# Designed miniproteins, single chains, continued (5), part 105

Each design is a single chain, and the fold is of that chain. pLDDT is the mean over its residues in the fold that is shown.

## One batch from the design tools (miniprotein)

Design m19641
Fold by ESMFold2-Fast:
Structure m19641 (fold): chain A 72 residues (1-72)
Amino acid sequence: MKFGAYIDTVPEGGPETVLDKELEERIKKALEEMGYEPVNIEVRVAKDTTPEQKEQIAENIIKGYKIAKEFA
């Protein structure tokens, strides 16, 4: 299972967004553990996103990919 992922957690025209490399690496590691081969993952979050909110975002994304894998 090889595919890239682009993840934008803020709607276009919303607040200022920044790339989060720590969140990207966390999601990448979880996807690799599930048997995905992530390429070109880019994660954008609002500048004022808290660590707790980043954790919730990561959990939601990981859960989505886990569900997708069950239908592979």
Scores: mean pLDDT 67

Design m19642
Fold by ESMFold2-Fast:
Structure m19642 (fold): chain A 70 residues (1-70)
Amino acid sequence: KVEELRKKMAENYKKLADFYKKLADIYRSLAEQLRADPANRELADVYEKLAKFYEQLAKTYENMAKILES
């Protein structure tokens, strides 16, 4: 009963980790595109910070999934 719930939670956290990894990749790509134009430097910096934030969030959910699988 409890084991079944933990397994489902771990699977959900893995899906969240994958989602945030993809989101980080998108913002990183957008930041790179924006950096080509000096007028967009400020926005590019924001998107780069968002990419790093989502990358860290993905790692957090990966670790949570591993704890639940233990």
Scores: mean pLDDT 86

Design m19643
Fold by ESMFold2-Fast:
Formats: C-alpha cells, structure tokens, sequence
Structure m19643 (fold): chain A 96 residues (1-96)
C-alpha cells in the first residue's frame, strides 16, 4: 500500500539520519527522502499520506536536533525542518 511505502521510506530515512555524522550527510539524506516521496506522490496521488509522512519526518528531525551537541548538525536539522514545512505547504496548496 501507499502507506506501507511511505512508512518504509521513513524507517530507512530515520536509520540513515541516526548514523549521519555531518551536516552534508543530513542534507543529502533529507533531499533523497523528498525526491523519493515526490515520486510516490506522482505515482499514487495520495497527498494525505505524503503530508503524514512529512510530519513524521519533521518530528524525527526535531528529536535528533534536541539530542545533538554539534551546532552544525543542529543547524542542518533546523534547515531540514524548514524544507519539510515548505513541502507540506506546497502539497496542502495543491490539494485545496
């Protein structure tokens, strides 16, 4: 199902993010997630599941930011959260 595809993508992305050591790795991982989610959305048209997935990743990024002691990692996670918020807004606008 579309929900299972998005949940699997989130699980893989969370694992990659937990193992990321640099700001560059975080931004690459988040960029890959956004491209893969966009591809799922194009094939399925399921905007609600895509938005749910983006909100779940946002919570993961917030948790990782709160646990990080590296200012560069914190900045990359906050930038990633901003990119997620922008993507949610775009999909919600397209749905309306």
Amino acid sequence: SVREQVEELIKKTEEKLKNAKTAEEIMRIVGEFLLELREILKKTGDADVAIEGLKRLKEILKELSSKSKDPNIQFALQLAIHLIDQEIAKIEAEKA
Scores: mean pLDDT 87

Design m19644
Fold by ESMFold2-Fast:
Structure m19644 (fold): chain A 118 residues (1-118)
Amino acid sequence: MTPEAAAALLKLARTIAAGGTLRAHEIGDHLVALGFPSPEYVPEVAKALKEAAKVPDLKTAEIAGTTVVATKEAEEVALSEETKDLALKELASVVIVVPKTGSGAPTAAEIRAIAEAT
């Protein structure tokens, strides 16, 4: 793993741990910065985070009156403390699945520890 890739992953982990609002496309941008340009990883991470966040259907009704209905794939998600832990575990699993990423693929525990330390 390169220092640039590690920095991008750390930034994403901090955002998740801090309970900020995440957008699926921003997660994709971070994965590309980490050197995972393959679309097979981006949709899986976005799907896992959306599933973990359980975005309420109420947001669909609020959005239905605007052009952003088409943006469901890039929908903003608010994270609870429980959802943050689950999202970090899913993100770490996706990173670990890349077999050509040499020594330095972080575990979910390592990502969480780094996010909490900073």
Scores: mean pLDDT 40

Design m19645
Fold by ESMFold2-Fast:
Formats: structure tokens, sequence, C-alpha cells
Structure m19645 (fold): chain A 67 residues (1-67)
């Protein structure tokens, strides 16, 4: 799934030590596509274990890669 793969790569780039599941990555990508990037960031923090800064960086990287 391209959506999940893009967010997994962005999460690894933001925090190489974080282990985000493919299911969480897909959900976060869907939220970003709906213009709900803040909720995607919150999901990456609470379920994915990313810091606020790493989650924001991952969300922005996915938006940028989508262009």
Amino acid sequence: DEAAALLLEAAKAADPAAAVSREVARQAYTLIGQGRGGEAGALLQTVGGLSAEAAEKAVRAVIDAGY
C-alpha cells in the first residue's frame, strides 16, 4: 500500500528508533488526505510513540512527498 509506505518512510526519517505499525501509518495518511494533519500527528504521538516534533515532521514530509 503506497499510502502506508510513504508515511512509514516519513516516520523513520523523523525518528529512526520509532516503530510505527502499517495500520497506524495508513490511518494517519488517510487523516492527512482529509486535511486532518493535526489528528494524524496526535495519532502518531499517542499510538505510534513519536514525539510531537517527530510527528509534525513526518506529517509535513508526507504532504511534501504528495506534491
Scores: mean pLDDT 77

Design m19646
Fold by ESMFold2-Fast:
Structure m19646 (fold): chain A 78 residues (1-78)
Amino acid sequence: SRTQQILQAATDLAEALEAGDEEGARRARERLRSLVPPEVADQLVELARKQAEASRAGDFETSRQYAQQIQQLAQQAS
């Protein structure tokens, strides 16, 4: 589904950002921009960034909350 594609791209972005994988992050951002309008892509990128920051800090509860927000936004964008 489109929702699943958006979720996968956002998850790939968060994982790439957490790992410092610049190439992976670039590809994931390109996928998001192809799947949703620019304003939605920007929101998903920001949420993925915050999820990665929380995970890097060991704050897995906050990371999960951002992942839930990504899921809600992806569903609304589909």
Scores: mean pLDDT 88

Design m19647
Fold by ESMFold2-Fast:
Structure m19647 (fold): chain A 68 residues (1-68)
Amino acid sequence: PPRLSEEELRELREVMEKEGLSEETIERVIALAKQGRYDQAGALLLNEGAEAAARKLSELVRRAMERE
């Protein structure tokens, strides 16, 4: 799977914080993204109602695929 940069992970974190996700949920999503488990990370975000963060994750994954 494509690897997100540290800057892209920071962008994702900022969107999650803006949507009011708990620090525990944010760390879980970041850990899944670092593992390349983007489907699970996206599903977790959608289950929490973090639609903007889920869209941001999809955009970042697409950006990373364009680099690889």
Scores: mean pLDDT 84

Design m19648
Fold by ESMFold2-Fast:
Structure m19648 (fold): chain A 96 residues (1-96)
Amino acid sequence: MTEEERRVRREAERLLQLANDAISYADKVIKLYKEGKATKEQLEGAINVLEQIKGDLREAKARAREMGLDELVARLDTAISQIDKKINELKKLLEE
């Protein structure tokens, strides 16, 4: 494993953890919103955080792809898809 590959893998793992934490936070905000305990501003905040992480994941995916790290590319792509699903769920609640 090259030094560059180690750096790409470490950054990707950090972003994957950050994505999981942000999704968990969004789930909590959704639950509280349905209970009348969270605001539309908090839903919008969760969307903004998820959009930023999605951007970072796309950059990490591009780097992993350039290095031929197919398994890591697949994991990052799955995380991006999970974030997209969560953003769509939050956006639907804002329009309801």
Scores: mean pLDDT 90

Design m19649
Fold by ESMFold2-Fast:
Structure m19649 (fold): chain A 61 residues (1-61)
Amino acid sequence: SMEEQEKLIEEIERLGVLAAIRSGRSEEAEKLARQGIKYVEEGNFEEAEKYKEKLVELSKE
């Protein structure tokens, strides 16, 4: 649904901000977040989930 899509986009945006702050790699975090959001907008939720995981891993560094 559009509501579920919007919530997932907001989640990826938040993960991108956290990854940028925690890793200090703001350019990489922004690129990963943008690509993840693009996949959500295209309905490719499997690829979007992979990009969420990449952002989570980046935030651990």
Scores: mean pLDDT 85

Design m19650
Fold by ESMFold2-Fast:
Structure m19650 (fold): chain A 71 residues (1-71)
Amino acid sequence: SAAIEALIRELAEALVAGDTERARALADELLSRGLSPEQIERAVAQELVRRGLSGATINEAMARLGEVLGL
């Protein structure tokens, strides 16, 4: 879904920026659309890799996503 792809891109941007409030709202929207926490994690990780970000930046963003998802 183009809408889900757009939400994943926005979530990745919020996580990299450290915008925890925006990241939580976007993650909640993805969950409401039927994605599991595991699916959100995989999609965000793929998006961060696609963007060519460093491993350190990816690890920090993924840790923040885990906090947002309550993992």
Scores: mean pLDDT 90

Design m19651
Fold by ESMFold2-Fast:
Structure m19651 (fold): chain A 114 residues (1-114)
Amino acid sequence: EEELKEKAIKLLTDIQYFLEQILRENPDLPKEVQEKIKELLEFTKKAIDAIPDMSMEEILKVFEEIRKKLNELKQLILEAADTASEEQRNKLFYIAFNIDVIIKEIDKLIEEMK
């Protein structure tokens, strides 16, 4: 149980770093995308602080919500890519790919908690 909480905090910390890096490296992202990333960052930071006191059921709900928010972010990024220049499009597709990788890591952790 404690080992799973440590894995959860590590994954959330990795997600926080990834989201902060996207905002830092992509200042020209559409405002809607930036707002979605900031929303997800706030949620992730609150979750990291709360996990030590959470039940496994509460942690599962946290990751289900993050997974949903990541999929929503991915869709916004793919929509932005449709109207972007070739160089910007490739960058946006790379971000979307990395979101898929993170979702797979979340799915793996959720399975370990069952």
Scores: mean pLDDT 87

Design m19652
Fold by ESMFold2-Fast:
Structure m19652 (fold): chain A 97 residues (1-97)
Amino acid sequence: EAEAYEQKYAPKVEEAEKKAREIVKELKPELEKEFKDVVTPEQLEERLKRAYTAAAMGLLAGLPEEEAREIAWAAARDPMGSSRPIVERLRAEVAKE
């Protein structure tokens, strides 16, 4: 069933990718605000790519944009870029400035 659907998936992939770009564009300012002082520009770009991929996959699976945004945000905040406790401590110190 999935394989048969994939045969007509190519046109829908383009639409899902466009919507995923819009979702990532909306999330980008928040990600830059939360992570630009904690991660390198390269790491931030990797997080944005993960958010884009997650959103695109969610949209292709038939999820609404709101759920795709939640998945994209979760992927972008994935602790693979840094240990989550360290990121929280760094943000707390910056916030006190």
Scores: mean pLDDT 65

Design m19653
Fold by ESMFold2-Fast:
Structure m19653 (fold): chain A 86 residues (1-86)
Amino acid sequence: MMSEKELELLEESSSSLPEWEHEFLVRVARRGIEEGRWREYMAAANYLLGSSAEPALEALYDRNPEVTREALEIAREERERALEER
């Protein structure tokens, strides 16, 4: 189950985004929750959508480079799937 903060983040990001971007963010968020890496996965997802997540992603990369790299790869895969389903 998503936290209230996670639901607010998805609600804000989806209010002006295409449906495929909302679905992409939801998929990445759910996977991040399941794997205990929500912060890394959401930073990677928002970075790929062009939102100003670069400083957050850079800070996470410095802290946990392997986890952050894996999150970015997973986010890229989920983004590609969401784009194909639109």
Scores: mean pLDDT 70

Design m19654
Fold by ESMFold2-Fast:
Structure m19654 (fold): chain A 126 residues (1-126)
Amino acid sequence: PEDLLKGLDYFEKGDYDKAIEYFEKAIQNSDDEDVKIFAYLLLAIAYAQKGDWEKAREYLNKAQELLSKRGLRLEDLFPLVYNLLKPENATDFDIVEFLASEKAKGFRKNVLVPSLKEYFEKKYGL
């Protein structure tokens, strides 16, 4: 998960070009499906931050394919965000758009990035 963790460091700093580079490396160099799922999701958010909505949708679709194989939904990873957007009117892409927004800056810095770092550090004994 070293490439994923480096990508998260760049993502937190707002260096989305470097974050994308490391998330792509994480997908190529890891057999861990959790690494791939979160790397695809983070790529979707990073491309959304850059205004590349076509790439954001492409990577969200790849994350959704892997999640569905595990019987999981994006809602299961972000239940609080989904509930804030009112589930009856929210799509998975609305979750990505929110996570990329200025309104979610505190959530990304204080919840998303630290939670993912802790999960992978514990999983890999780092």
Scores: mean pLDDT 80

Design m19655
Fold by ESMFold2-Fast:
Structure m19655 (fold): chain A 94 residues (1-94)
Amino acid sequence: GSNSKEKLIIIVDKEDLPSVEQMINFIKKAIEEAAKRGVKEVHIILANLSDEEFEKIEKAAREEAKKYGIKVNFYRADSLEEALELAKKIEKES
């Protein structure tokens, strides 16, 4: 049967949330809220992060998503502009 697949796109920019802890807390809350709304897939675009920061955030978000059975897709962007273009592409593919 055709299930209506709801998805959420989250953009996190280090310029807006400068600490890894703040980014992790924001993403965990967003995943929890997505789960409560019946969202099955979350796309997280991380802008202006180092490899180490990206890995820490990905690990924390995947652990949170696993609790709710949500699929998480991670994307890396070198700028907010690139993140916005990625978000548009993800939205159009549905």
Scores: mean pLDDT 79

Design m19656
Fold by ESMFold2-Fast:
Structure m19656 (fold): chain A 90 residues (1-90)
Amino acid sequence: MEAERDVRELLDEVRAEYAGKPVTPFELAKRVLQRALEKYPGDRERVIDVAVALARELGLSPEQAREIVKSVPGITDEMAEEVAARLAAA
């Protein structure tokens, strides 16, 4: 799917950025979402799709995904709730 491909590309970019440096899965996820906001400005649905696919790729629970997504500047609480709801529904 498009979102899964976007997540893989963004994860590879972020991992390259942190090459040789320790990074937590949560820090990695936040950086991927920051890059998604930069690449898709104003595309709320695209950013939500990327966040859902990222959470699935990293094995995050709906609660963990909500907390991480909400912590990213430029992402609204409403968007974070939608990500958690989509993960819980699947």
Scores: mean pLDDT 79

Design m19657
Fold by ESMFold2-Fast:
Structure m19657 (fold): chain A 89 residues (1-89)
Amino acid sequence: MKTKEEHIAEAKRYLDKFKELLKQGASDEEIRKAFENAVKHLAEALDQLTEPDPEVERLLFEIFRLMPEKYWDLLKPYEKSILKYMFLK
């Protein structure tokens, strides 16, 4: 079972990979997969939060800022986790 801290670490790792793949001009499939994994791990961390976490909030804003329009569908399964976190504030 992965902890909240492990999910935050994985979200950071995949988000960094997403940025690197964009810079390298990698295939859309590889870029999309890295982004999807970053969002998945962040959502799992969000579900484990009992109070606001500045690191998680920073990652959420970075994902929204960097997200290409063609990847908006990747956030849909995690909408409830994101909304739940917003109400912790």
Scores: mean pLDDT 76

Design m19658
Fold by ESMFold2-Fast:
Structure m19658 (fold): chain A 74 residues (1-74)
Amino acid sequence: SIEEAAKAILEGLKSGKLPKDVMVKMLTAVLESLGAVALSNELNRLLAKEEGKTLTADPADAKAVAEELVDNFM
């Protein structure tokens, strides 16, 4: 589900195990595959609730969202 994907993404970002460029590429692909707007909105909701952060990137711009997420954790 979109909710489960968002949780898995945040846990992966917090782990810091992958290089930044690899994370951006992988997250961009996931956002494009599952629906950038829907997944970005769920990620933003979860970030606001758990981390007190807000995404400023256009939810439809998968690459911009992925870059902002990676920058917030890496």
Scores: mean pLDDT 80

Design m19659
Fold by ESMFold2-Fast:
Structure m19659 (fold): chain A 84 residues (1-84)
Amino acid sequence: KEEILAALEEVYEKGGLSDEEFLDQVELIAGGYISLKTFKSNIEVLRLKSTEKPSSETFELAKKLIEEGRDLGVENLKEAVNRV
C-alpha cells in the first residue's frame, strides 16, 4: 500500500499521461489485476507518448481508489469513481 501510494505521487509529479490513462492504470493496480512493477512499466510507456498532466482531483481520486478499492473489491471501485 505505502509503495503504491509513493508511486502515485511520483507519477503525478512527473506527469506525461492524461487523467483517463492514469485512472485506468490505478484501477488495474487497485483491483489487483497488475503488480506495482507492471504499473510502473505501463506508466513509463504512456509517458513516451503524452505531454499531458493528471489533475489534482484525479490524483486525489487515485489515492482513494488505492486506499479503499483493494479493501472493497473491484465492483466498488466503479462506485468510488462515480462519487467524484
Scores: mean pLDDT 70

Design m19660
Fold by ESMFold2-Fast:
Structure m19660 (fold): chain A 75 residues (1-75)
Amino acid sequence: SPVDEALAELERLIEESKNPDAQEILRRVLATLRKHRLTPEQVVNVLRSLASMFEGKDDELAEKLREIAERVEAQ
């Protein structure tokens, strides 16, 4: 599913990150998304909120999070 693909991409993004604070935040979000079986719309909203939080702190991470959200929304 688009949600399962997005969660797999988020997991890969965590593994590739060199920022331990970002890794911790993303791991907690990933666990929450997996636990609560959110709708695609809810997943998009969470990913966009994360992207906004990292804007100006880690712009590359923010952009990658938006790209994942856009792929979920396009499905």
Scores: mean pLDDT 84

Design m19661
Fold by ESMFold2-Fast:
Structure m19661 (fold): chain A 64 residues (1-64)
Amino acid sequence: SMVKEKARKRLLEEIGKVKDPEVREQMLRMMDFVLSQAKSEEEVKQGERALTTLINGKLAELAA
C-alpha cells in the first residue's frame, strides 16, 4: 500500500542514522515485521510512531 511504502521510506531514513550495523539490521527486521502485521492505515501510523520512538531512543543510547 502507498501508506506502508511512505512509512517504510521515512523509517529507512531514520534507521540509516544508526551507525552500528548489527543494531541497524535489527531495526530493519523490526520495521519489516511491524509493517507486515499492520492491517489498516491507522495500524501503519501507530507502528511508525512506535518504531520512530524506539529508533530515537537507541540513537540517544549510542550517542552516550
Scores: mean pLDDT 83

Design m19662
Fold by ESMFold2-Fast:
Structure m19662 (fold): chain A 81 residues (1-81)
Amino acid sequence: EEELEEFIDKVLEKIRELLEEARRLKEQGKLKEARLLAEIALGLLDIVKGVLKVAGELTEEHQEKFDELRAEIEALLKELE
């Protein structure tokens, strides 16, 4: 279970890296690329959370981390509307 927790944290880290790259693309004026990458990040986050929930492996602590990252991605997507 501790190994799974480390794996989940690494997955969240990679999704956060996608979000930061989307922010960088936005700053460069590449709004279409920024939006697409942010939508990919959101989709991956939802897939991972859904799989963990179905597997019974989603802890309250990890659910909070997923919800925080989701809110950050949704905020960026609103800026790109």
Scores: mean pLDDT 84

Design m19663
Fold by ESMFold2-Fast:
Structure m19663 (fold): chain A 62 residues (1-62)
Amino acid sequence: SLIEENRERIAKDPENPRLQGEELARELKELLEKLEKQGLVTPEQKEKIEKAIKTAVETMEK
């Protein structure tokens, strides 16, 4: 948990702009899971957003 907490802090820091897309995608996926459990997003919205994130990441590889 300590190392994971540090990873999240670093990912949000502007010190790592190179990892911006990759880290943001991972953070957003984790946030979506948390939001779904809290009832703030529907399972359908979560699935749709996760699909969009994967597509965006793949597009960034071009």
Scores: mean pLDDT 67

Design m19664
Fold by ESMFold2-Fast:
Structure m19664 (fold): chain A 100 residues (1-100)
Amino acid sequence: SHMERRRQLLEATRQTARNLIDKLRSLDPSNPREVTIALMHLIAFSSEAYLLLRLTKASEETIEEVNEKLREVGKAVLAGDKDRAVALIEELLATLEKLS
């Protein structure tokens, strides 16, 4: 069912977010390999978030909010501001969890 697919995708997205947060918390921002790995996890999270937005028929306002916060996560990772990146991912996950 559509509801079951949304539930499964949300749980997968939560796990991807947890993995990304763990990578960000341990991140040495001076290590290019670790920054690349964190950005790869961000790409995975972004892909799942976009699919969830489509499946939940999210409003244009919600899509714009998610897109802007995803861009800000990328900027924070590249700037070495891992605390900001973690906070933005937690806000994004909360937004996605509220979609129904």
Scores: mean pLDDT 87

Design m19665
Fold by ESMFold2-Fast:
Structure m19665 (fold): chain A 69 residues (1-69)
Amino acid sequence: HHMEMKKRREELVKEALAQIDENEERYKKLIDSTKDKEVKEQFEKMLEAYREGLKSGNLEEAIKKAREI
């Protein structure tokens, strides 16, 4: 029951992190294409906060941190 949900959540987090890593080059290109320094900085902070949240296995915390930026 609880252990199965924990396993599935860990699997989803791992998959999400892998997708972020694979798309990091695209995200960097999007950030670099932004001429507005403030927007670029916000994008970098948002991505970093989301990634840190996913690492901790807390998707809700990751979303919350990203939304605060």
Scores: mean pLDDT 64

Design m19666
Fold by ESMFold2-Fast:
Structure m19666 (fold): chain A 79 residues (1-79)
Amino acid sequence: SRSEWVARLIGQVLGAVGALLEKNYEEAAKLFREMAETAREHGLSQEAIDAFEKAREAAEKGDYETALRYVQEALRLAS
């Protein structure tokens, strides 16, 4: 159901933020990749998908501030 994948997405957001705070950029990037895939599978806007993918790219570069900014944008677009 919609509630099930939304709960999964929320869990992934919390996990990704936790990983960023711990400077575990590999785990954060993995979670952002999974979030982009979840967004794509469930028909979220291309803008929201792109924002999750940009958060992943920033996390892969160790850019904590940019990764958080794109997560906030993705959540705004997914709402």
Scores: mean pLDDT 83

Design m19667
Fold by ESMFold2-Fast:
Structure m19667 (fold): chain A 88 residues (1-88)
Amino acid sequence: DEALIKEARERLQKDPNDAFANAVLAIHEILKGHKKSARSHTQRALNSPEKNLETAAALESLIPWLELIGENDLAEQAKKKAAELRKA
């Protein structure tokens, strides 16, 4: 979705650790076969200081894509972080 990628790029220019922006770009990089870049964006999303439901939803959206490419440890980290954010 071009609109989501554009929004993600704009957010990333303002905050390189924005979880939504990094999650959108991680999925985009997975689709392009760029696993190293996808891992980098995933790690930034996981390390985002934002404690809100948008961040939880962004991390949850990454889980099936990370599992698809065999990044099971990152998928479990995303699941755990999203669950923590939903409780807060």
Scores: mean pLDDT 84

Design m19668
Fold by ESMFold2-Fast:
Structure m19668 (fold): chain A 99 residues (1-99)
Amino acid sequence: KIEKAKELLKKSIELLDEAARLSKDEQVKADVRRMKELAEQHFDALLEGNFKKASQINAQMVGLEIRIALYGSDEVKKLVMQAMKYDDQASDLIKEAQK
């Protein structure tokens, strides 16, 4: 029930690691790494049932996605956007499992 959510988070983290590897710019690498940290914190907040905290972390991740788009290549942006999509899907699965 939460196993699929964990798989989606793993895919999200793998895409963020790939985005960091493709980024040659120091600021882009730092922002992508921060996004990875936030994705992990987002998952933890969801597992704790703290949906308000999870929502606040997600808002920070969206802000970083916009910032990365200003520094990074289109390829890096696409990887980050896909990672966020997987994070959102994992969030939905965890919320359903906690009913």
Scores: mean pLDDT 82

Design m19669
Fold by ESMFold2-Fast:
Structure m19669 (fold): chain A 65 residues (1-65)
Amino acid sequence: MEEEIQKLREEIGELSKKATEVMNKIREAYKKKAPKEEIDKLISEYNKLVQEIVEARRRYLELKA
């Protein structure tokens, strides 16, 4: 249980860091007027990371209960 909780904490932290990196890439893409395809791809990647964070948080709360 404790190992699983620790792994989920680390997973959430890593996913949050990746989401921040992708958000920064989206901001840079807008600044350089990147093609819509490139921006859409980054937005899709960001949304996937957010969904993974939500799922990891649900598992974390379940193990804590």
Scores: mean pLDDT 82

Design m19670
Fold by ESMFold2-Fast:
Formats: structure tokens, sequence, C-alpha cells
Structure m19670 (fold): chain A 85 residues (1-85)
């Protein structure tokens, strides 16, 4: 369901924020970001535009908690998802 997809995305975003705070865990953060992006693309291909928009919103909100380079990357992904939805 859309609610289950959004709940999973929220978990991945929360984990991503914690991983990005530690430079030694950058590869793990990249894997979580990839999983979240795949979830969003899957939702987009299924026409679940509300799920895609909520994921973009969660990413944008999380960017404010991240270091500048990581914040910029996450905002770019959020912007691309909103444009595709």
Amino acid sequence: SDEELIARARELVDELVELFKDPSKRSQAAAHLSALTMLAVGALLEGRTDVVREIAKLLRESADKLPPEEAQLVRRIADNLEKAA
C-alpha cells in the first residue's frame, strides 16, 4: 500500500541521516540512498505520484540535518523526483 511504502521510505531516510553524519559510513549511506531511490522510481513507474512526492518531501526535510555536500546531493534527488511525479 502507499502507506506502507511511505513508512519504509521514512525508515530509510532516518537511517540515511544517521549514516551521513559519520564519514566512515559513507558507502553504507550511499547504499541506503540507492535503496530509497529505487523505491521512489518503483513508485513512479506504478503511477503512485503521492508516494513519490512524500519521499521527495522527506528527503528535502532530511537535507537540513546533513552536511553541505550531502544536503546538496539529497536536495537534487528530491527535486528530480518532484519533477518526474
Scores: mean pLDDT 83

Design m19671
Fold by ESMFold2-Fast:
Structure m19671 (fold): chain A 89 residues (1-89)
Amino acid sequence: MELPEDASFEEKVEKIREWAEERFRKRAREAGLPLEEGRALEEKMLASTPEEAAKLVPELQRLAAEIAEVREESQREMAEAIEKLKEEL
């Protein structure tokens, strides 16, 4: 993670957040989690009849759970990086 030397604490925190979000997206791609496909499935569900929507729920729930797990890991890394930055002040 590269932080600007002349940046304020707030700017460094923002860079850490950007880094964590990029790592989340990279991990999601590496894990084969189709974030765009998940969004398309949600849109299809909202446009479907209740019967058709019910068929999509298990797939969406599974995908959401997998995405949440990767998101939690990235949130943890972000918190750790911010804590380390505070210690350097």
Scores: mean pLDDT 72

Design m19672
Fold by ESMFold2-Fast:
Structure m19672 (fold): chain A 65 residues (1-65)
Amino acid sequence: SAAAEAGRAALLASGAREEDAEAFARAVTQKDPEAAQRAGVRALASGGGPAGAAALSETMKKAGL
C-alpha cells in the first residue's frame, strides 16, 4: 500500500535498519496494529529517533491503525 511504502521510506531516511522498516511496512500492509507497533518500536530504537517517531505516527494514522 502507498502508506506502507511511505512509512518504510521515512523510517529508512530517519536511520532505522532496513529489516525493521520492512517489518513495519509488512505489518501496516497486513492491518496488524500490534505487529506494526512492535516493529515501529524496534525501528525507533535502532536509529529512527524523533524523525522516525513522527513518520511512524503519520503512517499508522494514514493506514487507519
Scores: mean pLDDT 80

Design m19673
Fold by ESMFold2-Fast:
Structure m19673 (fold): chain A 60 residues (1-60)
Amino acid sequence: GPPPLNTAPPLSDEQRQQRADQLSQGSGISREEALELIDRAEASHRGAPHGVGAGKLTVT
């Protein structure tokens, strides 16, 4: 099972692509947009204690 640590390893390339595909299909955004959101979320999550309200790209 997952370790009881506050840090987690970054997503692999395959995991990022799979998640991007799911976001693209669910949200109607392009895969490129989904990958950028994932990368930004990973970077922000590592630095911020809470998720930051980006607002640059809105998924509708």
Scores: mean pLDDT 65

Design m19674
Fold by ESMFold2-Fast:
Structure m19674 (fold): chain A 74 residues (1-74)
Amino acid sequence: TDEGLRHSAEVALRNAEELEKRGDFVGAGEHLEGAARAYEALGETEKARELYLRAAELLRPVDPDRAAALEAKA
């Protein structure tokens, strides 16, 4: 459901915040990508775009191809 997607996105955002706080930028990027996909499914394109770009920034040092794919979705 849309409510379930929104809840999943909110959980992913909280997980990303905690991972960033602990210096796990790769883990944070993966959770931000998950949140972006959920907002995209909800039709919240501007929020999804912001999160895809944020995820790409955090993942680029480890996986530049994945980062480029995330930027293309934004």
Scores: mean pLDDT 85

Design m19675
Fold by ESMFold2-Fast:
Structure m19675 (fold): chain A 69 residues (1-69)
Amino acid sequence: SVVEEERRRTELGDRASRLMGDADKYLKDAEKRAKESTPEEGRRLLDEAKRYVGRKTDEANRLMDERNS
């Protein structure tokens, strides 16, 4: 039904939005910690955060692709 399809799309969109919001928050926290760290530790923290954000972005994109399929 149209109602079930709309519900599915809303749920997938909400999950993708939450993943992106969590990733953004994580990156901002890591950027703050990096500024308060040594240059070496700061680079490590940012590299780790970028990998985490990349994985969450990929997951969110998959949910959005599923929503739009």
Scores: mean pLDDT 86

